# Designed miniproteins, single chains, part 80

Each design is a single chain, and the fold is of that chain. pLDDT is the mean over its residues in the fold that is shown.

## One batch from the design tools (miniprotein)

Design m2780
Fold by ESMFold2-Fast:
Structure m2780 (fold): chain A 69 residues (1-69)
Amino acid sequence: GNVEQLVREFQRLFKYNVDGILDVKAKELLKAVTQDHPALADLPPIQVTDTLDAVTLQHLQAYLALYVP
């Protein structure tokens, strides 16, 4: 699905193993790269959980739109 494709693109960008699974380490990395980005400052903060929530997905989509058009 589209979510798996976004996760795979994020994994490719950071040279992770491309398995389509956004683990805790990958979520922490996404939070770190988005938290201080001025184009993403208006997004609600990521809460690192064991599930892929709407906020995490929104950050993933917005970040990839900036670097993988």
Scores: mean pLDDT 74

Design m2781
Fold by ESMFold2-Fast:
Structure m2781 (fold): chain A 63 residues (1-63)
Amino acid sequence: GEVLTGEVLDKSERIYHVRIGGKRAIVFLGADGKTARVVLEDGTVLAGEVLEATDERVVVRIR
């Protein structure tokens, strides 16, 4: 799967507001901390697994 790297702009619980490739996106972490849903600016929703989640960066491998 494709790997998306997001710069964290803001964080609230398991919701990360990020910048990916100059565009804004929202990453929703699953309660397990292992799964994520990435919502792009155009409304596209991608599902994936969390490779990294810090206050500075979120990395998700898309399925």
Scores: mean pLDDT 85

Design m2782
Fold by ESMFold2-Fast:
Structure m2782 (fold): chain A 86 residues (1-86)
Amino acid sequence: EVAEALREAVAAAEAGDLAATTEALRRAMLAATRMAAARENLSEEELAAALAQAEAMAPGLAEKAVAHPEKAREAAEAEIAAIAAL
């Protein structure tokens, strides 16, 4: 579940664990991308491109989350609320 992975990412970022933050964000982004692709009825090529983009973004987002865990928490809470509204 995206919400669980985002909560795990925030906890890891607050602990300063870059590796755990990266893995949790990767799982959250891949799960969110697949969920969005299913709703939007994306082609195999579009899904593959979206998953590759999500995978590529995770390390950079993890570095930012560890540097600014308070902003990471705010962003995760907003995303969880947005997903819950779907």
Scores: mean pLDDT 80

Design m2783
Fold by ESMFold2-Fast:
Structure m2783 (fold): chain A 57 residues (1-57)
Amino acid sequence: MSLDEVIRGLEGMHPGLRAGVLSGDKGTIRYVAKRLGASESLVREAARILRERYLKG
């Protein structure tokens, strides 16, 4: 799974799950990683990119 696919997956998720990932909640990151078939580190990188986008606009 690509970083772009993980970002798209996060944007399409329930707001509560996305908020948990963006806050760095370990349980939510693990759950989302399993659901998307991605690594926890890839989910954290996607969350970093989404935070940067929110900061810029």
Scores: mean pLDDT 79

Design m2784
Fold by ESMFold2-Fast:
Structure m2784 (fold): chain A 78 residues (1-78)
Amino acid sequence: PTVTVNAAAGFTNITVTDLGNNQFAVSGVAVGAKPGQRVVYSVNGGDEQYADIGENGTFTIPVTAFGDTTVDLKGVVD
């Protein structure tokens, strides 16, 4: 399977890591974000989901992909 990331402005250092067994990690940095804020994202055009932002704006989104999968990083919220 392939994981493609579409990132809105303000996201940097986006990395997709293949963990095997159809499991992936999408990680990156939300520039200027504060701890406790969240990344808004969707997978394959589904419902919006949230991932916690940690130290230095870092985030990690676990993704399970059985085929071509798109992750949209839409923005940052409180």
Scores: mean pLDDT 85

Design m2785
Fold by ESMFold2-Fast:
Structure m2785 (fold): chain A 114 residues (1-114)
Amino acid sequence: AEKGAERGAEAAREGAERGGPENGSRGGSELGYGAEEAGKEAGGEKGSLAGGIAGGVGAVAGASSGSGGESGEESARLGGIATEKGGRGSGEMLGAEKAGEAAAEAGRRGAELA
């Protein structure tokens, strides 16, 4: 679970830097940041990490698909909602597992919607 979340965060950072503003992924990046803040409010440090990872993976998936803004935004939104919910209701380990799952799902959905 933690490995998946960490890989998602690294991929999201790399993708966001490459697919960033020029490819219309700004909305995805903003939603990714919002997911991080929502996760932080819900689950403290663990929630912040989970939210950031899920939102970031959604943003990078959208950017990588080439459609940019809309699919990236939707992926980040879905990731943020899932991680906020997971962080609020569960302890450290379950929160991290839910974050990994949400990140993977957000990425797949973003790619399919593109």
Scores: mean pLDDT 45

Design m2786
Fold by ESMFold2-Fast:
Structure m2786 (fold): chain A 79 residues (1-79)
Amino acid sequence: MLTREQVEEVIERLEKEAEKLSKSDDPTKKKMVEILEETKRQLEELLKDNESSEEILKVLEESDKRLEKLADERRKAEA
């Protein structure tokens, strides 16, 4: 079960990661920043509306899948 404090910690970590990646002009990293920012906004809205931990976990799982797919696409493009 995720506590509100744990979700707030995740939001902070997503924000810091997006800030670090945003310093790059790499198109893939910019797409990662967009995914991280979108996930952060979704989590903030769920916390505001006191939505269940189950809904929060779904958002996190979907975000992880999107980031993994993007990383996979990048690895396959490397020569």
Scores: mean pLDDT 77

Design m2787
Fold by ESMFold2-Fast:
Structure m2787 (fold): chain A 96 residues (1-96)
Amino acid sequence: SAYEKLVAYAQEHREKGPDEIVRKVLEVMAAAGKVEDQGVDATIAAARAKGEELGLPKEITDELVAMIRAYHAGDLETARAHEERLYKLILEEIEK
């Protein structure tokens, strides 16, 4: 999952300290996970609200939302495509 990839990235780069953008994305995913049993709309609303609260770039939040929608719909191919784009966007923000 994107969460597992981000946790692995944070662990691999532990000596540099937690990257601000990775921390924000993990917090958005944690907020979404807390309400996943309430359905896709609640999960997306939680993700968007937390992303806005933390000042996460809209492009990253949009890919997170698209990934959540695809996973909820059982469209694993589309979900994986959004997960890969999300990971790329996060790495691009880290390199800035």
Scores: mean pLDDT 77

Design m2788
Fold by ESMFold2-Fast:
Structure m2788 (fold): chain A 75 residues (1-75)
Amino acid sequence: AEEEFAKAVRELADLIPDPVKGVALQMLVLADYLAGEDPKTIAERARQLALESGADPEAVDIATKRLEEALKKLK
């Protein structure tokens, strides 16, 4: 579960061409998780940030689904 979560966050962040924005996405996901946000809410916020940051939409949809599934396993 923890390894799947770390991998999913990293895979989504790696889709962002700007590495600083990639780190920001990882920090946002961790902050939302620690705040007790729902997996769907976390995944949708991460998806929007990745798309706004120039990530490929098809790859983002796949990575976002993996992130949501990993977050659900942490409950």
Scores: mean pLDDT 82

Design m2789
Fold by ESMFold2-Fast:
Structure m2789 (fold): chain A 100 residues (1-100)
Amino acid sequence: MKSAKELAEEAEKKVKELKKQFKQYAKEVDAALQAGNLQKAQELVDQMQKLLDEQSKYVDEVLKKAKEEGDKESIRRAVFLEAEIGIMEMHVSVLKKIIK
């Protein structure tokens, strides 16, 4: 089984990749909304939510492992990643409110 440090490093890489994908999806959602294509905008937002849910679960597992190992550095890293995911989740929530 991987150490909390290894899991934290993998989570940081995954969240960094998600942030890049999120920026691209946000542009596509904006374009769909400007075109009046609410169905396309909803499909894109649903896909963004699924990606966020997957990474949120992964970061939660990192945090649990770090707490079990008493790895304070990995706990801090996981909490920081939870905050970054939370910011993206708030943005998705705003987009869902606009589409409805």
Scores: mean pLDDT 86

Design m2790
Fold by ESMFold2-Fast:
Structure m2790 (fold): chain A 77 residues (1-77)
Amino acid sequence: RPLSPEQREEVRRLAQSLLRDDRDGFFESLDRLKELGLPESVVETLRALVRGEPVPLDEDTRRLLGLIGDQIRELQR
């Protein structure tokens, strides 16, 4: 299931927040992704991962993490 343009922009903001170690910006972008229709379970899993909590990853969360990683690599070029 492809992300909407609005969801892709928020994934880019998540990547920027991670690169800047901006925890507040990361959580703000997660809240916006939830408003844009991202499942709450995925949002909560990402919050737990950022807190350093060991959590099982579903396929949707793994896919989103891959997209965040792609944006981080693009921003570092």
Scores: mean pLDDT 77

Design m2791
Fold by ESMFold2-Fast:
Structure m2791 (fold): chain A 68 residues (1-68)
Amino acid sequence: MKISEEQAKNLIDGATTLVNEGAPRLAGDLVRRDLESLGLEEAGERVQAALEAGDLATAVAIIRSLVE
């Protein structure tokens, strides 16, 4: 399954905003739920783990990989 570039941009922008506001766990929870709703549960879990670990770069890379 794939996401659109607009969906990826919205997820990245939302996660980046929440991480910058000091809420990486909330960022992880929200991105995971959005990806699960698109049938991408495993990707959602991986992005959540990266965001909770403070690794925004890995989270962004995973989300971008879903556009292909």
Scores: mean pLDDT 84

Design m2792
Fold by ESMFold2-Fast:
Structure m2792 (fold): chain A 60 residues (1-60)
Amino acid sequence: MTNMQRMVAAVRAMGGRVTRAQLAAAHRDLGFGPVDDQHINAMVLAIQRDPAGRDITITP
């Protein structure tokens, strides 16, 4: 399983709708480390671009 697949699975476990802060917390909780706003923006775009993350909503 890729890091992206693990992130998508974690967000879906949270109901498929998360805040940017919850996304950053999930990244840390999965052991991938801390992220700044630039990295959070990149993750949001990557998740929304991935077919597996298409149904996920990320709020500000």
Scores: mean pLDDT 75

Design m2793
Fold by ESMFold2-Fast:
Structure m2793 (fold): chain A 77 residues (1-77)
Amino acid sequence: SSDLSDYVRTSGITAQSLVDLGDYGGARGVVNDTVGSLRLQGYTDLAEELRKRVGEALLKKDGEAVRQAFLETADRL
């Protein structure tokens, strides 16, 4: 739904901001909540893809890559 897409886009902005501030724990929390919401809505493969991409970006401390993963996920909803 458009509401779910908007939620994922907004979560991506929040996750990027937390990474840019060095709050990697907070960023992981936002990612886990978003992935969980996608799984609850039946988007299991998309949730797993987002989890992997963001996990890699977080290891690199790359806030832009984190946001891009969320935006691409939202575009597919």
Scores: mean pLDDT 87

Design m2794
Fold by ESMFold2-Fast:
Parts: sequence; structure tokens; C-alpha cells
Structure m2794 (fold): chain A 73 residues (1-73)
Amino acid sequence: SALELYRKAAASEDREEALRYAAEALGVDVEDLVKIERRESSEIEERARRILAELVGEREKASQEEVEERLAE
């Protein structure tokens, strides 16, 4: 799922590898995914990273649905 890809992206510290992995799972080209992220990535990605950091620290309290709802905002 997309959330699992974000978790791996945050852990890898290699943005390029994370984008390739996400692009393959979503069935799009890496270049297209990079263009999409550039437009809206700064705010959405910052929120996603904060949620993922909480999931790593508080895995038992956070749910996948909760992360999806926050990313939709």
C-alpha cells in the first residue's frame, strides 16, 4: 500500500530509491511521480513524515486509517 511505501521511504533516507519503489507499486513512471510530488510534496510530505515518525515511535497507538485520513488533508 502507499503507506507502507512511505514508511520505507522515511527509513531509507534515499529519496530516489523510495520514489522508484512507490512508482512501481502505483504503476506509474518515476518521472511522473516526481513531478506530482514537486507540486504538493512540501506540505503533504512534511505531514506524512511526522505521522510516520509517530508510527515508528508509537506503532501500537497509530492506525493505517488514521494516517490515510491525515494525508488526505
Scores: mean pLDDT 55

Design m2795
Fold by ESMFold2-Fast:
Structure m2795 (fold): chain A 65 residues (1-65)
Amino acid sequence: MDGAQTVGATAAADLRAAGASEALAEAAGKIVSQAYANGMSGSDVARVGRAAAEAVLAGREPPPA
């Protein structure tokens, strides 16, 4: 649990720092956290994180994992 929360919190913080809204950044962080918690490979978690970041920085909701 702690590792997934850390990964999600870091992704959300990075997106907020890049100018994303708090709500969208938090949504992206939750999706990344869930991908990690679901046992996805590091490369798959990175792919999910990249897709979420791209959507959120464009003002869109992140896609599901």
Scores: mean pLDDT 78

Design m2796
Fold by ESMFold2-Fast:
Structure m2796 (fold): chain A 79 residues (1-79)
Amino acid sequence: SLEDILAALRAVLPEAVFDRLAAALRQPVPGEPLHVRLARALATLPDRESADRALAALRPLMGEEQFAFVAAAVDAAHG
């Protein structure tokens, strides 16, 4: 769920970074799957360390294909 994702991200990100990300994730686009919204939001994280911590926290909450999609988007943005 979105709340489980937000709880996991809150635990690993600085408060200011988390607040910006949470605001982006709470803006639903009709028809957009949650993992696509996550990929877009995580791609805007300011540094690779924050992105890697977020990915590690999200891995157990997502299916393998959804996680691979999010990880690829983060790598493209920071890589």
Scores: mean pLDDT 81

Design m2797
Fold by ESMFold2-Fast:
Structure m2797 (fold): chain A 81 residues (1-81)
Amino acid sequence: SVTEMTEEQAKEALKEMEEERKRLEELIASGELVLTAEQLPELEAALARLEALLKTAPPEMRPIAEMLIETVRYALELARA
């Protein structure tokens, strides 16, 4: 079960979450987050990855994953508008 994760597996999940967060923050900060069809598949893929991480993440990491998921969902709403 994913709840029996090793410290190494937990560190990897945390690293993946931090990488997704940095990617989103960089896109927002640089103004490169444009409302185009080209962004939709990447944002949808990022959402899927974050949702998978939320399911496997330790409870202490869930608030971070949830915040990132909300950020991606907001970006998707903007891209679809």
Scores: mean pLDDT 67

Design m2798
Fold by ESMFold2-Fast:
Structure m2798 (fold): chain A 92 residues (1-92)
Amino acid sequence: SMLEEQRREIAELAREAGAKAGASEEFREALGQMILSEDPIEQSRYLTRAWELAQEEGPAARRVLVGAARAVQLKDDPEAAREAVEEVLASL
């Protein structure tokens, strides 16, 4: 499974992608917490919060959320998880 250090790096990249997309601090915070969380319930709560914010903040924020959610799904492949977020960051 993904190490804590790898989760922190991916969370940082997701926050950076959110910033580049012009997303709010609340959205970036929710993305980071979603990736850092090891509890499926907490992860789901942060995903829900990020989804709600993305509806208001526009297409770039929604693309960042999709990339971050894919990274969470790829928890057994840290390199693929990182690549999912880096791909979105590069597209902004």
Scores: mean pLDDT 84

Design m2799
Fold by ESMFold2-Fast:
Structure m2799 (fold): chain A 74 residues (1-74)
Amino acid sequence: MKLYRVDVEVIASDSLSEEQKEKVEKLAEEMREWSKTPMTREELLEKLTRFSREIREIVGDKVTIVLEFEEVEE
């Protein structure tokens, strides 16, 4: 079974409030923490879907999230 890791880069718009930036960074840090562990595609998609929804609830389209996927352990 193939496992995946994700590297997360968060590019915040200058129009974000400090509170929004802090919430986005907290979510990004949580994502970086669980993404350190290789996981199945299904688990990764579930976590990414949740992360995306939480980010959109805070800032909508004011943040660019760059995700780089790395396949590990075939």
Scores: mean pLDDT 73

Design m2800
Fold by ESMFold2-Fast:
Structure m2800 (fold): chain A 64 residues (1-64)
Amino acid sequence: PPEPEYVFETGTPGDLDALVRFQHHVAGRTEDREMTQREVSDLFRARLPEQLARQLERRLRALE
């Protein structure tokens, strides 16, 4: 579509929701940062999925 309101090049929406929930649970304990599906979706469309996959993994590692 000409106006992609929600666009991201990775997995399925279910994966996005699961990731958001995981980050919310962990971040609330360490970084106190909550992420919604919309916010994560915006990150995905802002960056390539390849870079996002690496950044997300690094982000999760940093929470440890």
Scores: mean pLDDT 50

Design m2801
Fold by ESMFold2-Fast:
Structure m2801 (fold): chain A 100 residues (1-100)
Amino acid sequence: SLSEKLSEEVTKAVRDAFKKIDELEQLYKDGKMSIDEYIDQVDKIIDELLARAEEYERRAKEVGPGEGLELDISAGILYIVAGVFKTYKNNFKKEVEKKK
């Protein structure tokens, strides 16, 4: 179903984003990446999630009310996750700056 496909796509996108951010944080901790490079790379991940959410919202306007609701829920989840990652990014930067 569309719901199952969207659930799989959203779950994978969120899981992949968490894994990438964890890998970037480890590169920073290992001295292989600056804080500015970390922020730039995390912003790219956030932008990819937001672009996907915007595409789901656009598609929702072109389909029936049931499918439109599923797409809007999927977009909403990605907007929330992107917002959480933005907060996490900002907090990580502040903690790094406090230790200098």
Scores: mean pLDDT 87

Design m2802
Fold by ESMFold2-Fast:
Structure m2802 (fold): chain A 65 residues (1-65)
Amino acid sequence: MTTVIEIAPDTPMEDVQALGDEIARRVAEGEARFGPLTPQQVNDVLLEVGRRFAPRNPTITVRLE
């Protein structure tokens, strides 16, 4: 399954940047520890970050496709 993070057009840019920064940080940390992440590991990062951001940001939702 592929993790999808949906961002509504009215989401503040600051929230979009915070989401992107957290994803980038977690990917960079994983790559520093383990080398290049697999697509599954990247999907797991997206799912974990999305699940933490969605409850705080009503315009950000997470679903599995």
Scores: mean pLDDT 76

Design m2803
Fold by ESMFold2-Fast:
Structure m2803 (fold): chain A 88 residues (1-88)
Amino acid sequence: EVSKLLKEAMELLSEMANDPEASLEEQVAATMALLELSVMLRTGEATLESLERVIETLEEIRETGSARVQELAERAIELLEKAKELLE
């Protein structure tokens, strides 16, 4: 179920956006990703392209983040990759 995976990813992104170990840039990126997923959930229009764009943002956070932020980003990426598989 795509909506369930998006909700779980949004919970991780919310945690990341409020994490004291996250930089301001990482918090902003996580907030923007969370807003994109929120729009997809509200409209029911998650696409492979939109999910891939959010995954790319999270991969950038994973490369530069603290260990905790990297863990949250990795888990969110895995949920969104599963959502992509359900759309194929």
Scores: mean pLDDT 81

Design m2804
Fold by ESMFold2-Fast:
Structure m2804 (fold): chain A 71 residues (1-71)
Amino acid sequence: MGTVVSREIKESDDKVTLTLTIKLKGSKEEIDKDIEIAKKTLEDQGYKVEELKVEINGDEAIVTITAVKPK
C-alpha cells in the first residue's frame, strides 16, 4: 500500500517534469513490486523516469521519482 506524500509538476516550453514522492510500507518484496508498478504507470502515461531515489527505514520506504514527458 502506497501513500502519495507530494506531487509536483513543473511545465517548460518543451517538457513537463513530474516529481512524485510516495511512502510505501511492507516487505522488501512488496516495496520493490510497488516501485515497479509506479514506474510502469508513469511510462504508460508517456513519462520517462529520469531519477529514482529510495530511502528505507525499517518497514517503510520513501520513494522519490522524477519523470519527464515531452510536449
Scores: mean pLDDT 80

Design m2805
Fold by ESMFold2-Fast:
Structure m2805 (fold): chain A 71 residues (1-71)
Amino acid sequence: GPDASRSGAAASAAGAAGDAAAKATLGYEMHVAGQREGNEEAARYGYLAAEAGKAGDAKTASRYGQLAHDA
């Protein structure tokens, strides 16, 4: 809100949560795409990225997302 005096920490936390949520969505999409294409490694890493993102772990979600992309 316009009166948030501790906005920096709140915005950082909200940004991290939003990043994690976005990565969860992308990881799930990579999982589904990997399954459709028969790429078992991409499907597996995409699933792990989605689970990490849902747990709020943006760093782990990013690592698994990169592994899914590289598979």
Scores: mean pLDDT 73

Design m2806
Fold by ESMFold2-Fast:
Structure m2806 (fold): chain A 56 residues (1-56)
Amino acid sequence: HMVKVKEVKLIEDEKYPYRLEVTLVNGKKFTYGFKSKEMAEKARKDLLGKEVEVEE
């Protein structure tokens, strides 16, 4: 089941830096961690407007 990505937020904190929070049009959210800000920013651009497969 393919669902469109509605929003991607970059989250930075001291303990868990460079996380992306991905919100789908159906309201489901996922979090992904990255090693660097550049990797997170690239993934944000790549994910925004894409569709992801969601299995329940």
Scores: mean pLDDT 73

Design m2807
Fold by ESMFold2-Fast:
Formats: C-alpha cells, sequence, structure tokens
Structure m2807 (fold): chain A 84 residues (1-84)
C-alpha cells in the first residue's frame, strides 16, 4: 500500500503542475487514526485531485507514532514527481 500511495501522490503532483495548479497534504495529529486509514485517504484524495485537475488541499489524520512514516511517504512522492 505504501508504493500505491507514493505513486498516486506523485501522479497527482505531476498532474497539478502540468495544469498550473498546486496540491498540498497537511498531516493533522489524531491518536485514533491508523496508518492504513491515512494511506487510504492519501490515495483517495490523490485520485480526486487527478480527476478534478484543480488546486487541492487536504488534512490527513495521522497518529503521532505514524507521522514520521507518512512524512517520508510524502517526501518520496515529491522526489518521484520532480524526477519526471
Amino acid sequence: MEEEAIKAIAEALQTADRNGESISFNLVVDPSSTFEEALKQLIEYSKQAIANKKSFSADIPVSPADRPRLNRILFEAAVRANKA
């Protein structure tokens, strides 16, 4: 699921850039959130952003323990988007 999330986010970032738009994901601390739920939300919002081709901002609930791992996923997606 991490690779799917990275791919979806990278594609959303690339699609937004091609259309002169921007996408941002804000990690919001929520101790009740699971890592899997956060990944599913990132994938879903990325797919919506690609379909709509407009600037997009989303808050992603993440547990304090999972925040560093989600930040790494977002960073890898941004690096992948910039290499294309």
Scores: mean pLDDT 81

Design m2808
Fold by ESMFold2-Fast:
Structure m2808 (fold): chain A 88 residues (1-88)
Amino acid sequence: SLDEYLEELGRLVEEAKKGLSPEDAAAVEQEFEAFVELARNAKTPLEIVQMGMRGIGLATTLALLGVPKETVDRFIELIKKIINELEK
């Protein structure tokens, strides 16, 4: 379900934040909160695309901040599952 995927993403973000500076952790948290807001409110195909783009942007930020590839790949997999759930 959407809630289960968002909960797992939240756990991945919390784990990633442990390896980041306080400033980078705060920025990642704000971007994740924005993504969750978009995911909860996405109703149209365009809104789903916008949510997906925001999620991929956050995944890219995590990779650039040195978060392990395995964590980033799992993050992207969950975003794809959220897109599929919202397209039902």
Scores: mean pLDDT 87

Design m2809
Fold by ESMFold2-Fast:
Structure m2809 (fold): chain A 96 residues (1-96)
Amino acid sequence: MVSQEEIDRATIIIGGAVVITDVKNGKVSEEHGKAVREALDAVERGDYERSLEAFKRAVEIEPDDLVTLNMAIIVARLAGDEETAKEYEEKRKKLK
């Protein structure tokens, strides 16, 4: 009996941990890691609009990072931004 929002938040937290590990291992830039951390902090506050702004910057820095794209899609839906969610879903399909 977990809400969809709780599942989405947990998914974002797990994805954030993956990105932070990728920064430590030199797989993605420190700038990308900072944008993801800002987005995660906003999610913890329930500020999905601010989180989406931070994830948009993260996607611009590392466009091919699938984990970040997946988190951005979830946050866009939580923020009610269906157009951004669909744009990132199409971008994700091109990476597969």
Scores: mean pLDDT 81

Design m2810
Fold by ESMFold2-Fast:
Structure m2810 (fold): chain A 91 residues (1-91)
Amino acid sequence: MEHEKFLEELREVGKYLGLPEEVIKNIEKTENQKKLLEALFEARRATVGPATPVPEEVMKKLAEKLGELAKSKEVGELVYKLMLEENERAL
């Protein structure tokens, strides 16, 4: 149940990064939540150029939500860092 909510939030992050739904679905096969997040952003970097920049408040909200669902502050911090890095690439 909690894992499914985490995956739903992960899908929203993937949509903000401009990843196709099929790519996000394939990443969901990874059971480790940190590896899921890393694979999501690696797939974004391998895809066709920069995403639209995500507002900082949205990045913080998604990072906090994913961290809460994962029961891990480290996961939330990783999400924020990866979203910030992708925004820097988009600018």
Scores: mean pLDDT 64

Design m2811
Fold by ESMFold2-Fast:
Structure m2811 (fold): chain A 76 residues (1-76)
Amino acid sequence: DAVARLEAAVEKMRNAPDAEARLALLPELEAAAEEVIATLAPDDPAYQRALALIVQIRGLLEKDEEARKRGEELAE
């Protein structure tokens, strides 16, 4: 089910050997969290956990995008 897929994605992230492996797992984790949000009610603890994870993932992706954009602008 959606919750089991989210738990599996979180476990993969927890067991990732390095930062590159964790970043590679972000799309899978985001997809699993979105499935939970689509499936469960907003008052479910799993829904709240999934929402928090999506916010965290988007924050990480936004920081990566800003770093790349800044590097292009400033040749850094």
Scores: mean pLDDT 73

Design m2812
Fold by ESMFold2-Fast:
Structure m2812 (fold): chain A 70 residues (1-70)
Amino acid sequence: SMKATELVVGAAVGSLVAAHLLLFSEDPEKKEKAIEIDKLAGEISEAVLQGNLEKAEELKKEMEKLIEEL
């Protein structure tokens, strides 16, 4: 399913953004947001694995909102 692929790709991008901030940012506030983004990315992947695409879409929107606030 294209929808499931898009959700998994979104989660992967979120995890990479979070990893970059945790490894290379000196800003403690950005690191705290990175931890939350990584948690949401994991929850998206779990929801997709469980077949709950509606929940995965909601979690992706929450993750994208946090990334926009960086």
Scores: mean pLDDT 86

Design m2813
Fold by ESMFold2-Fast:
Structure m2813 (fold): chain A 65 residues (1-65)
Amino acid sequence: MINELIKRAGELIRQLRKAVTAKDRSKVDALAEELREIAKQLEELGYKGVAEQIRNIVEQLRSLL
């Protein structure tokens, strides 16, 4: 379960970087929302550090728009 959440987060972060480069704001918003849900699930499972890192990456990438 946890390994699949981390793998999914990595894939979504790659897609988020592509969307930011393309300046596709609607896709950035959708991907950021999915990543927030994964971070919330990881935090509920006790992986606070990983969840916080995901949230920080999302904010950093969104700041490039």
Scores: mean pLDDT 85

Design m2814
Fold by ESMFold2-Fast:
Structure m2814 (fold): chain A 55 residues (1-55)
Amino acid sequence: MEMERAREEAEARGQRAARLVAEALKTIDPSKAQSREEQDAATRQITAAVRAALA
């Protein structure tokens, strides 16, 4: 029972972090990147931020 609670809290925390990243992605607007390399770099930066937030 407590393990299920911790699992749900971890999942909720991850979901909140994902929402914050999605919101940041919205402000960054990688679609405005002028090149494919810049879009890739922006995506990597966001992915790294998500990974750090979940770490």
Scores: mean pLDDT 66

Design m2815
Fold by ESMFold2-Fast:
Structure m2815 (fold): chain A 82 residues (1-82)
Amino acid sequence: MDEETVELFYERFKKLIDEGKKLNETQVNFYLLAANQLLQLRPEKAKEIVEDLKRFLEANPDLPEDVRKQIEELIKLAEKRA
C-alpha cells in the first residue's frame, strides 16, 4: 500500500471515530493496519497515532480482548518511535 493511500485510510477512519461512529470488525482491522503502516512510513506521526489509539480504546471499552491487546502493542511500538 502506497504512502498516500495509507494516510487517506488512516484519516478516513480517524474522522469516523471522531464523529462517534462505531467501526465494524473489518473497519477496525483496516484501521489498525493503516496505523501500523503509517507509523512505519511517517515516524514523526507516532505521538498522534498513540493519542488516537488511546482515545479509540477509551471510546470502545467493549472491544474483544485480542483486539484490545493488538491496539496496546501498537501503542507501545508507537511510543518507542515517538
Scores: mean pLDDT 78

